# Designed miniproteins, single chains, continued (3): the designs that were tried, part 39

Each design is a single chain, and the fold is of that chain. pLDDT is the mean over its residues in the fold that is shown.

## One batch from the design tools (miniprotein)

Design m9338
Fold by ESMFold2-Fast:
Structure m9338 (fold): chain A 80 residues (1-80)
Amino acid sequence: TEEALAEIEAASKSADPATTALTLFVLLVRHQEDEAVVAHIARALAAASPRVQALFRRWLDHYADSLSPATLAALRAALG
């Protein structure tokens, strides 16, 4: 989880919105069972640019049926 948290921080510092959105989505898929990692992804998304949020929402919608209702609700709340 320390490595995943470091990757979330690094993604948030990227100048490319597509890189940020894709990295956060990959971390979500790899760590969806880790409540702490999911919470950090949600916080990063809430603070992210509208472009990052729009890109992530597209990927999330395609993956929604593979996520727990609690995880999906937390991420959707962070995205608005």
Scores: mean pLDDT 82

Design m9339
Fold by ESMFold2-Fast:
Structure m9339 (fold): chain A 67 residues (1-67)
Amino acid sequence: SEMIQNVVAYAKSLIESSEDPVKVLEDLIKALQAAAKASTDPQQQQLIQEMIAAVKEMLAQVKEQLA
């Protein structure tokens, strides 16, 4: 999905520009979760959940790199 690729690219930009990449990815996940709760469209909610999964995978990779 192009939208999933776009959120991954945005998350990579946040990692590269932030002194606290874990915090900025956690904040992005919270923002996406809020967007999912605000949506009344099941298809949009499903797409946002896929975006959350992609960002969580990136967060796991960042945590491994910092350990």
Scores: mean pLDDT 84

Design m9340
Fold by ESMFold2-Fast:
Structure m9340 (fold): chain A 91 residues (1-91)
Amino acid sequence: SMSVREEAIETVRESLRILRENGGDPVLIKALEAALEVLEKPNPSVFELEIALGLLRIALGIAKLVGASEVDIEAAERAIEALERLIRSME
């Protein structure tokens, strides 16, 4: 079975694939890219992951307000859930 971190990386990558293919919100794409960069570090800190999660939540909130598609919203929400699960596993 995949580690919690490997699952988070795969989930964020899949969310990025979906948003890029759909021409999703550029700010949300940037927030997902930033989260992936932190996740791909050899030893990401809980603090760095919490900052990435916070930025992703803000970006998703804005995307929802400007009418992002349900598919893009669901993809980003899955990425958020995967990051939350990883952070909980490190505490």
Scores: mean pLDDT 88

Design m9341
Fold by ESMFold2-Fast:
Structure m9341 (fold): chain A 97 residues (1-97)
Amino acid sequence: DASKVLEKLEELTKEVEDYLINEVGLSPEQAEQVTGLLFGGAFRVVVEKRPREDVEKRLVEILRSKFGLNEEQIKKVLELFDKVVEFVRELVETLPE
C-alpha cells in the first residue's frame, strides 16, 4: 500500500527532524538539511550498495565542516542514521521492483 508507505515516511521524517531539533540542538532549517542528508546517505548504502563506512565518513565531514557539530552531536546523528538506514532497507524490501 503506497499510501501507508508514504504515511510511514512522513512520520519518520518528522521524528528525525524533531530529534535533531530537541536532542541534537539544531535549528529547524539545519534539521531539515541534515534529515535530507541522512535519507540520501541511507539510499546510497541500501540501494546503491555503497560501503557504509564511506557514506558515514562523508556524513561526519559535512556535519563537522558545514553544520559545526561536536563529537557528541555527531554520535547522536550517526545513531539516528542507523535507524534511517533500517527504515530505507525495509521500504526497499517491500517494493515490487
Scores: mean pLDDT 83

Design m9342
Fold by ESMFold2-Fast:
Structure m9342 (fold): chain A 73 residues (1-73)
Amino acid sequence: SSARFAAIMEHAAALVAEVRARVADEAAQNRTSLAIEKTAKRSVAESASVEEAKRRMEEVADQGIAEARARAA
């Protein structure tokens, strides 16, 4: 439903804010944000559950944060 997807996108926005707080590199932040958005849209296209979509977005955010920190070091 639209309401459930809106909640997923709100969570994605919160993850984006977290990435920005942790990483100074704008390019790394943009890459991670795009990956989160693509994961959310792909989850909808695949008719994934809300729970599955959240898990996928969390994995993408964690990977992006780890990569960005490695580049910043």
Scores: mean pLDDT 70

Design m9343
Fold by ESMFold2-Fast:
Structure m9343 (fold): chain A 98 residues (1-98)
Amino acid sequence: SVDDIIKETVKKIGALLEEAGATPEQVFLFVFHVDSFLRDLAAAVPTLSDEEIDRRIELGEEHVRYFALNELKLPEEKAEEIVKIFRDGARKVVDAVR
């Protein structure tokens, strides 16, 4: 289900953030925003073209990357691991709605 995909995605991201030394509050806020983005994406998918879906996912990736690098000060390799998990989760959400 879409809910299961979102839960697994935020669980994986949360685990990486905890491993990288993020505080419980930082983890909560980060995973809350990822969850919200993916739920909004799922709701919007029936109304969007493939190109619009791709653009939304790319904007989400840039947001996730920016927060990881600039707010949490994570190493670039950890930020890119999180971006990849986000991208994979977002694509699975799109596929599950279609």
Scores: mean pLDDT 89

Design m9344
Fold by ESMFold2-Fast:
Structure m9344 (fold): chain A 60 residues (1-60)
Amino acid sequence: SAEESALAVLEAFKDDPEAAVQMLERNGFRLTMPREEAIAALREDPSRAAEVAKHAVRTE
């Protein structure tokens, strides 16, 4: 699923929240939440990757 694919990308880059979100975008995902809020959430708690992944949709 899109959510599972997004979560895998976020977990692969969990040590760099900004890079994690950039990799989502480069892999054809768009966040339905503000980008800066997603990055802030991942910086505060990497386990919130699952929450952020729920707001990731494929651009096609």
Scores: mean pLDDT 83

Design m9345
Fold by ESMFold2-Fast:
Structure m9345 (fold): chain A 57 residues (1-57)
Amino acid sequence: GLREGALAAAKSGGAGAAAGAYDAAIMNDTEQAREAAELSPDEVSRETAERAAEKYG
C-alpha cells in the first residue's frame, strides 16, 4: 500500500530492489512486474521516493 511505498522511498539508498518490487506490484503483471524490477533500481527508487515525498510532503 501507500505506507509500504513511502517506507521503500525513504530507504531508496539501500532498498532499490524493494522500491522496484513495489512499483512492479502496482502493475499487477508477472511479466511487467519483472521488467519493472529489472529496470535500473536507482531510477525506480528515485521516482518512487520523489512520488512518495510529494504525497507525504
Scores: mean pLDDT 54

Design m9346
Fold by ESMFold2-Fast:
Structure m9346 (fold): chain A 82 residues (1-82)
Amino acid sequence: MSFFDKYPHLSYLKGLSIDDIKKLLSDKEWTVFNLLVQGFSQGEIGRLLGISQSTVSKHLKNIMKKLKLKSVEEIRELGKYL
């Protein structure tokens, strides 16, 4: 089954490459996105980047707004699909 069959409301992302998503995100948001897709938790990402968990949460909220995603899990699923 394709990712877009499971998440049809995200079909507007169909045809976007990893590079297209990177262009939509800031450098910090892109780093947080990649670590989340690799399976790291918000707390682990904060520790790895030397930032607070609240700062990680802010970056995740900005990623969701820019990509029109509804949850952190949709970020993980999108990243695994790409």
Scores: mean pLDDT 78

Design m9347
Fold by ESMFold2-Fast:
Structure m9347 (fold): chain A 100 residues (1-100)
Amino acid sequence: SSTLEELKRKIEEILNEMLNLLKAGELTKEKAGELLQEIKLLLFEMIELFPEIKEKVEKVLKLIEEMWNILTSDLEREEQLAEFQKLKEEIKKLLDEILE
């Protein structure tokens, strides 16, 4: 579906923006919350338009919540970056599976 491909692309673009901001030391808690909320809205739109993928999208939503916990934790920046990159890769894999 072109719509699913567009929603996936938007989510990946936001995740890339977050990674770039995190690497630059410019990802504030407020900005992280705003960007993760934008991703959640796109994921809810996926569920509404394509109920058959709900279970896979709910797995992505759990990883987004885990991202918030990492970004608001007392972890050192290098550890936050490593954990964020790992979660980003897991999300990308699940989104790729949704399109198969």
Scores: mean pLDDT 88

Design m9348
Fold by ESMFold2-Fast:
Structure m9348 (fold): chain A 76 residues (1-76)
Amino acid sequence: KAEEAAEKYRNIDAALYAGVSLRIVASLLEEGRLPDVEYEIVKATIDGEEVDLLVIREPGEKEPIVIKASEEMIKA
C-alpha cells in the first residue's frame, strides 16, 4: 500500500517538487494559505531508495500534494 502510493506520488512529485519546497509549504501553512489541510510525513520506497515524503491533502481533493523531504531542500 505505502510503496504503491510512493510510486504513484513519485510521478506527480517530480513536477510539484520543482515548484514547491518544504520551506515554502511550511510558510504557507503558517500564513494560513493552506487552511484546513491535513499533512503527514510518510516513509516510501522510490527507485529502491527509502525516502520521506510530505503529503498534503485537502478533504475532497482528487490528488494530494506530494513533496520529497530531501536533505538538499533542507540545506537550501
Scores: mean pLDDT 50

Design m9349
Fold by ESMFold2-Fast:
Structure m9349 (fold): chain A 79 residues (1-79)
Amino acid sequence: AKTSDYTFVSEKLNLPVPVVKAVYYYFKNNQSVSKTAKALEVNKSTVYYHLSKVPEDKRFKLYIDINTYLAIQEIKNVT
């Protein structure tokens, strides 16, 4: 996904782009903070900081919402 795709998701969810990326990559990497930190090219502490902006019980729902908006953006690019 491009930076512009994450900006679209950020606007729809009213969350900063770094928070959206942290949640998305966290679940994509099987909830590995270390792999997420590598994917985002940041420290693990930065990943924890961004994840802390979303309550733990809502993070997976947010991941589903992020995937839905990314899919909508892809469909709009085709149509």
Scores: mean pLDDT 81

Design m9350
Fold by ESMFold2-Fast:
Structure m9350 (fold): chain A 65 residues (1-65)
Amino acid sequence: MSQEQLELGMKAYGYIGQALRYKSQGNTDKANEYLERARELARELEKLGDTEGADTLLSLVDSLE
């Protein structure tokens, strides 16, 4: 795993954490915004060759919608 792949993964999980926080507060619009941002980072991670990391992130995002 490259440093860039690690940093993108950490940022995506950070957005998922924010989405869960907003969802628990009843702010569904903000939660969905952060889930979409995490999905975009997962696509970037796939472009860098981390297909497994991207797939794991996309699966997690889908489970939270």
Scores: mean pLDDT 82

Design m9351
Fold by ESMFold2-Fast:
Structure m9351 (fold): chain A 125 residues (1-125)
Amino acid sequence: MSELDSQAEQMLEEAKRLEQQLAEMERRAAEMLELARADPSVRSEVERLVAEFRSLADLVREHIRRMRQLIEEGKKSDDETYKQLLAQAKSHFEAAKIHFERAQEVFARLQAIADELRARRAAAG
């Protein structure tokens, strides 16, 4: 592999791990939404946080999609063009990571609410 191909492969592997983590968080967020559905005191807040999480998840996926497109274009190009496209791909990946960090913050708030709901149910049962 060229050095440029090695850089591209590293970004693709990191993006794949990020998407796997994001998918697991989305599955858990959906479970938290169902848990909160029966509790009017937290339902609106959980619905708002899940909507915010989904919006951030969409931004992460859009940046990763653009990153992959730029890498595929780069592989079909000369080294100078590949280097320029790889720099653009890296910028999209950095943006994806920023949105992912924000998604993790929203998810942490959802987990806190879900933990409180589970604790209240355990204390009542």
Scores: mean pLDDT 88

Design m9352
Fold by ESMFold2-Fast:
Structure m9352 (fold): chain A 83 residues (1-83)
Amino acid sequence: EKAREYLRKAADYIRKAVDAMAQGNEEEAQKYLDKAREYIKKAREVAKTPEEQRLIDGLEAEIEALTSTPEQLAARVKAEVPR
């Protein structure tokens, strides 16, 4: 419920961050990643099920990958395939 809503917002912000990176807008991408992290933390506070926890872990991993190597992640998104 609440966790689902926070996860949806986090996913939306991750998607916007990836889109901004693809456009070369690093400032905007960083803002979206910050918002995504905030919503992930809120989701963790209200998560009630293992399924919600798995979704949180997945989105957190995506953000970590984006913050580590945004160029590589943008290339992966274009390929639409995880290694």
Scores: mean pLDDT 74

Design m9353
Fold by ESMFold2-Fast:
Structure m9353 (fold): chain A 72 residues (1-72)
Amino acid sequence: SDEERLEELRERYRELGARLAELSKKHPELVEEKNAELVEWGREQAKTLDLLSLQEKFLERVEELVEELEKA
């Protein structure tokens, strides 16, 4: 199950990475601002989650932010 979770994370990360790269080209200022918020959010989550759960939750949050920025 952990191996399957990690493989899903890798696939999602690759897809998300391409979208984030495009956003960074179009809206570098917005990406920088949201990255600062995300780092602080991730730091708080790391206090209570195991590494795999943290990775899943972090990726979910990045997906939410990317979707929001794509609409801006």
Scores: mean pLDDT 75

Design m9354
Fold by ESMFold2-Fast:
Parts: C-alpha cells; structure tokens; sequence
Structure m9354 (fold): chain A 85 residues (1-85)
C-alpha cells in the first residue's frame, strides 16, 4: 500500500540519519570498524522493530514521531558506543 511505502521510506530516513551521526561520532573517537558495525546493527534492529509496528497498523509516522525515534535510537547507539570504547 502507499502507507506501507511511505512508512518504509520515512523510517529509512531515520535509520540513515542515526547511522551517519554514529559513524561520524565513532570516527572522532577512533572506534574500530568492528565496533561501528555492532552499533550500526543495533540501530537497524531498533528502527526495523518500529517499522514493523507502523506497517502492521497501516500507519505512517509523523515528523514528531520520526524525531522522537531518532533521539531515542541515537541515545541507545551512543550508550552502546561508550560501552564498546
């Protein structure tokens, strides 16, 4: 459906933004490639869980929901990065 396509696209935007920020921050902190991959996998898992919920409910995330998810996933990614460094 159009809602499923929109939900997928909007959630991919959130994932991409978090991944880019994590890679940038990790590079500045001399994180290993292995550690960056682990954090990126956590980001993808968290975003995919939320994507599934939107798709199952035939809902499209609002800009406010996207921003909230971005902040929540970025916080968890930063915590994981801190743990690995």
Amino acid sequence: STNQQQAYGKMLEVETKVVMDVIREGDKRNASEENLIRVVELVRRKVNEKTREYIKNDKVPSDEEKEKLYEEVLKEAREELDKLL
Scores: mean pLDDT 88

Design m9355
Fold by ESMFold2-Fast:
Structure m9355 (fold): chain A 93 residues (1-93)
Amino acid sequence: SAAEAAKLLADAEEIEKLKKEVLKAMEESPEKAIEIAQKAAEEGTPEVGKTAAEIAGIVSSYDALGKVEEGKKKAEELAERKAEELREKAREL
């Protein structure tokens, strides 16, 4: 339905916004990026929240390994993939 498609597109837009906020925060500190992603996981829709939790996990894990640049890239790739998957689902409705 048009309403279901609109919801998927809104979730995709929120994931894109989260991606930009996380990437910007990563330039200051991985800790700030994790806090932003964790807040989105608690406050977001189920789909946005799940994606945000995965982003927080990636950033946290790569920071613990001293691989902040790789973590940033992995978080960006995950967010872009999830946003596109939601847009594709919206096109099928």
Scores: mean pLDDT 87

Design m9356
Fold by ESMFold2-Fast:
Structure m9356 (fold): chain A 64 residues (1-64)
Amino acid sequence: AMAQALAQEAADERARANKLGVEASKHIDAYAETGDPEHKAKADSLLAEYVGERRRAAALEAQL
């Protein structure tokens, strides 16, 4: 039960990280195309959240 719960939580964190990574990539591409600093700011923010989610998922998986 506990191992299954940790595995599910890790999977959920990885899914959230993947969504953040996709959004960050879109803003990186938009910044490369337009030079708009707003896209760079959003990409930087999303990448910070992405790294945090990935670290949480890795920590949970390490407990399995």
Scores: mean pLDDT 82

Design m9357
Fold by ESMFold2-Fast:
Structure m9357 (fold): chain A 92 residues (1-92)
Amino acid sequence: SKELREEMKKIAEETEKRINQVTDLEEQLSILREALGKITEIANKMFEEMKKRQASPEERLEFKKFLFEVITPLMKRLREVQRQLAARRAAA
């Protein structure tokens, strides 16, 4: 669905904007987890829709590539925030 794809992109873009305004690492972690959770729910609905209409392996692969492009920046930021929190806890 074009509408669901645009919703996923919008969540990712709004999340990047929110994260850049937040300095607290725990709050950044919460925002990223919430965003990834929402994107995952939409992705699961799209995978279920594709399964019901017997979408081709090529169509499923194209959607997986799209999903990876959307989540990759958020996943990288999540890992960075987790590393910073772990380093802070180790220093305490």
Scores: mean pLDDT 86

Design m9358
Fold by ESMFold2-Fast:
Structure m9358 (fold): chain A 100 residues (1-100)
Amino acid sequence: MEPSVEELLEEAGELIEEALRALGRGDYETALKLVERAFEVLKRIYEKDPEGTRERLIRWLEGLIDLLDELARRSTDPALRARAEELAKELRKFLEELKK
């Protein structure tokens, strides 16, 4: 069953909240995986309804980029920091595309 835009928005919101909770606990691997999953959902939302969702996706992407930057600052694991930095670059590229 293909999810609706409303269902995808709810899923993305839940993933973002879970990522923030994981970051708060110092569970950086889980936070990073949740951001990766949220980003995939945000791309699906945009493909289904670009005009109706653009402003919300821009705000959520900015929030996720801030989360990844904070994760990179807090993590002592160089591999996790590198993954967070690369994911943040991908989110920034998508964000710039949405602003066009």
Scores: mean pLDDT 87

Design m9359
Fold by ESMFold2-Fast:
Structure m9359 (fold): chain A 61 residues (1-61)
Amino acid sequence: GDPARTLTGAARHDLEEAVKEGKITEEQAREAVERVREAASAGDLEGAARIGKEFATEHGL
């Protein structure tokens, strides 16, 4: 599939699980997914992955 769509989908799935576990808020998850989506849509797949990883590290995911 499309790498940008795949990265955005993976980030959304992981963050939705973190919300269900009470580790982050729905608002934090939406903001993080939007940042990943924007980077991936701009063709910055490495930046999109980095944004997701940094968010996960910051929130203990």
Scores: mean pLDDT 79

Design m9360
Fold by ESMFold2-Fast:
Structure m9360 (fold): chain A 72 residues (1-72)
Amino acid sequence: MSTIQKILKLVKEGKLDPETAYSPAELAKMLGVSQSTVTKALNEMAKQGLVERLPDGRFRFTKEGVETAKLL
């Protein structure tokens, strides 16, 4: 299972609130992976429109990201 799929599964399972902004470090702790691994996944998800990068470096889910997670 990819890191992107693991992040989306946390949203589907209600373990991530999609209305809350998360830092890569916070998600890395939740997933038990390195911060660099999560940062790469979040950057790819942002390119796909599933999350948006905020000016402070945190990421928030888009409506498309939440809909995609629910389809898992």
Scores: mean pLDDT 83

Design m9361
Fold by ESMFold2-Fast:
Structure m9361 (fold): chain A 74 residues (1-74)
Amino acid sequence: MDENLSLIDTSRRLALDVLRRNGDEALARRVEEAFKDVEEWLKENPETPLREVNYKIGERLDRAVEETRREQAA
């Protein structure tokens, strides 16, 4: 349970560091929100298997990328 929260926190910090270093601030903000949503869900569902946690992170990150692409598509 605590391991999953620690994994999410570590993944979020690493992803945000890379994105901000590359100047992708808009994507970084969406990624940060995606991780916060998953963390909140995990706090209510602490027995969630790691596989489901990874699935939710992947889903939210995929949406963040799609939203960023849509904004850049002009």
Scores: mean pLDDT 74

Design m9362
Fold by ESMFold2-Fast:
Structure m9362 (fold): chain A 88 residues (1-88)
Amino acid sequence: DQQRQQTLQNAADAGAAAILETVPEVPRELAQQAGEAVARGLLLGIPEEDVIRSLADFLQERAGLDEETARRAAEAAVEAARKAIAES
């Protein structure tokens, strides 16, 4: 479904952009991977808090962010992705 693929891409891009706005030092490739994971998780109906937790863990492990910064970036990414999904 082209509309579902577009929604996924819009949500992924929004999530990645929110991460980079929060932490510009994160490699673009990691931000894109994180954005895609957030978009898929939300579209699969995974609870928002679980997506935030998983993303924060990913950013700590893969981007070397501290817990507070990773949590802030994760919350921003999930909020942005959720808004993009709601707009589609």
Scores: mean pLDDT 86

Design m9363
Fold by ESMFold2-Fast:
Structure m9363 (fold): chain A 59 residues (1-59)
Amino acid sequence: TAEEAARRAAEAVAAGDGRAAAELVMKGGSNPQTADRAAAAGATGDLATATREVERGLA
C-alpha cells in the first residue's frame, strides 16, 4: 500500500539509501505524476510529502 511504501522509504532514507527509498515510494504510487513527486520527495527525505503524494494517487 501507499502508506507501507512510504514507511519502507523512511527506513531506507534513515539507512542512507536514497535510491531505494525513491523506488519504494514510486512503486507505492500508480500514477506517473504522483509517482514522480513521491519519488523526488522520498529521495530528498521529505517522507511526509512522499506519503501524501502516494496516498493522493491511490485515492
Scores: mean pLDDT 61

Design m9364
Fold by ESMFold2-Fast:
Structure m9364 (fold): chain A 98 residues (1-98)
Amino acid sequence: SEEEKNRKIREELAPHLLAMQENLLKAAEAYAKKDYETAKEYLEKAIEEARKAIELAREAGAEESGLEELEASIEEIEKNPEAVMEEIIASEAAPLQR
């Protein structure tokens, strides 16, 4: 079924999307500490995981709308990394600040 196919796609993408989120949070934490080189390293890892997720989703026949949203997120990170980091920090993404 279509529902079963979508479930399998989500299961294959989940580890890559989680790795992307974890690396974005680590990048934001490093940026908040003014460790810009470490922040860049984690951003690069996050982008790599996101690109891998897009490739897997495309191969599995995922809808273009979802892929377009993820691609737009990668473009924003590449074009405006500082703005993205500031947004993540503003969202209270650092668990030690509460």
Scores: mean pLDDT 76

Design m9365
Fold by ESMFold2-Fast:
Structure m9365 (fold): chain A 64 residues (1-64)
Amino acid sequence: SGAERAARAAGEAAAGSADRAAGALSTVMQIHKDYGEEAGRAAAEGAREGGGGEESLQWGLIGA
């Protein structure tokens, strides 16, 4: 059912989002520092597609 899928997806996102987002953001920041803006953007795109916290990652990169 759609409601069951939505509830499960929301729960999984909430339960894992902080750890995944923190790990992904840390990796993106390190790549940006070591390899520059283009590499940092590519890493952020990959993390976003992997479900690592879209809005938080995008906000962090805009601020960097």
Scores: mean pLDDT 55

Design m9366
Fold by ESMFold2-Fast:
Structure m9366 (fold): chain A 73 residues (1-73)
Amino acid sequence: SMRSGLLEQAAKLARLALDLAARGEEPENVRQLLFKASELLDKAGLTDAGEEVRRLAERGDVEGAARLAEAAA
C-alpha cells in the first residue's frame, strides 16, 4: 500500500542518516534526511511521531530521531 511504502522509506532514511553520521557526514545533510523521514511519517498519518522526529533532529539528537522514526514505521 502507499502507507506501507511511506513507512518503509522513512525507516530507510532514518537508517541512512545514522550510517552517514557515523561516517562523519555534514550535520546539516544528516538533519535533512531526518526531516524527510519526519515528512514521510506525517504523510503516512503518524503526525505526532513525525513532529517528535523533527524536534529531535532540530536539537541535534540524530540517534534519538532515527530510532523513533524506525520504531514508528
Scores: mean pLDDT 85

Design m9367
Fold by ESMFold2-Fast:
Structure m9367 (fold): chain A 82 residues (1-82)
Amino acid sequence: TDESTRRYAELTASLMQELAGLSQEEADEFAENVYRTMSFGSALFLAGMLINAKVGGMPLEEQREMGLGLYRTAMDMGKRLD
């Protein structure tokens, strides 16, 4: 559902604050872009990927680089819809 997609978008934004050091404003914008651009399944997959990176022992530097790359991709996807 749309509500479930929004909740997963918000979850990914929260995880991205930890991984990429996003401000609250950047995290809110990231969540809106994920919600606007991704299906439920894609948002669920993204959340699972971020959780697995954090829990699965990925080095902190690699987690940060992945987080920053995902942030830039979501921002670019949002701009393409505008």
Scores: mean pLDDT 76

Design m9368
Fold by ESMFold2-Fast:
Structure m9368 (fold): chain A 67 residues (1-67)
Amino acid sequence: GELHEQAWERLRARLEGLAAAIKEALPEAKVEIEVDPEKSATLTVKTDEFEKVETIAFADAVEALSS
């Protein structure tokens, strides 16, 4: 539905904005975004000293919006 498409687009835009902000603050960091609208969104931030992976289950987000 239209609301579902709008919510997905907002989530994607937010993740892209966060990735840009992280790269500006940490120019040496590698930032990767993977979005599967049926499964999950994953944001990976990697530097020489650490690696952080954040995963958001898309199904959980959609279910919360549908309730």
Scores: mean pLDDT 67

Design m9369
Fold by ESMFold2-Fast:
Structure m9369 (fold): chain A 82 residues (1-82)
Amino acid sequence: MEMRPLPPEVAARLAALEAEIRKLQKQYDATTDPAEKKKLLQQMIALEEERIAVLEAAPDPDPVRIAMERMRLSVNKIALKN
């Protein structure tokens, strides 16, 4: 199934969440404290779950985009366990 174009409001909200995730990723890459890395990864996972919620709440939800975001979330949850 082909991805549908995002409504502008949904795209803007996802861009804001991605910017916050990128900010946390930079903090994660800069820290050497394992406890801090774990906390930052948990915060990134929470923002990824929020992105999925935004996509699911959209007036015309795109199942392909939601599936891709769920795959990304799964990878980061695996990283948190290791």
Scores: mean pLDDT 79

Design m9370
Fold by ESMFold2-Fast:
Structure m9370 (fold): chain A 69 residues (1-69)
Amino acid sequence: MDAAALAKHQEINKLANNALNSKTAEEAAENIKKMVELAHLDEDAVNNLIETVSEVNGLSAKEIKEALK
């Protein structure tokens, strides 16, 4: 992996950890938006990520999805 690809992977992992540790739906949505932009996630991947974040931190998946709009 070249330096740019490695840096992108590390940034995505950091954003994922930030989303999992988010205290509000808006904070979680901000980190998820950045991951979508960096990794070009499709709708199914985004929905799975929202569900995972919701299960881990107890935030509403619906509220996170609405905050993404």
Scores: mean pLDDT 80

Design m9371
Fold by ESMFold2-Fast:
Structure m9371 (fold): chain A 58 residues (1-58)
Amino acid sequence: SEEVEKFKEEVGKAAFEGGAKAAAEVLESYGFKVDADAATDPAALARSAAEALEELSK
């Protein structure tokens, strides 16, 4: 879906430009629950992003 593509682009761009903290903020802006450590732990960020992608893919 177009939402999945936009989400991937926004998260990827934020991560590239601002790191894990910026990517976590994008996830929160979409209303997804973000792991408390996502701003500092890439594994926690990856789990939160994977859950968000699964929700958007439904």
Scores: mean pLDDT 76

Design m9372
Fold by ESMFold2-Fast:
Structure m9372 (fold): chain A 96 residues (1-96)
Amino acid sequence: NEDDILRKLTRELLELLLNDDREGLIKLLMERDGLSEELAEKILNSEAVPAGVISRVTGEALGRAVIIAELNTESVLEAALNSKPSREEQLKRAQL
């Protein structure tokens, strides 16, 4: 069921974004979608992706990029950041 796949994908990406798991998001895009680390990082930063690169990615990878960009809208991201301290950022600071 396409709707179930889309809901599961959106939930997985939202959970990673809410936990500030940037490394997890990059790993997902690299391992599942075959993207380079540089391209995955540009997508997470909502940076422009060259059209020639888009033609080489799967429709699934493009779908994830669109969902990430949509979830990074000010209203969703600001609400998430204001409601919950980043546990992942705290762990990264402790490991330094």
Scores: mean pLDDT 55

Design m9373
Fold by ESMFold2-Fast:
Structure m9373 (fold): chain A 81 residues (1-81)
Amino acid sequence: MQYRVTVTVTDAAGNTSTYEAVLEATTSLAEVEELARSAVGKTLPSGVKITAVEREGTTLTITAVDTKTGAKIVTTIEELP
């Protein structure tokens, strides 16, 4: 499977940085969605807390907050044909 991953980080001052990559993975979008949904409300060892997971067709959007810096992290994973 091929995915376009876009990560947008908005810091506490309102500055936005966007990073994009195309990744090849054996994991299906449904498996990624299930893993992300199971992690909602949990704080990862990095200090990142996943707050929301939304799926629209072939696109998965994961919203998280860095609990150490207050930065908002929005990750969009799009399944490519």
Scores: mean pLDDT 81

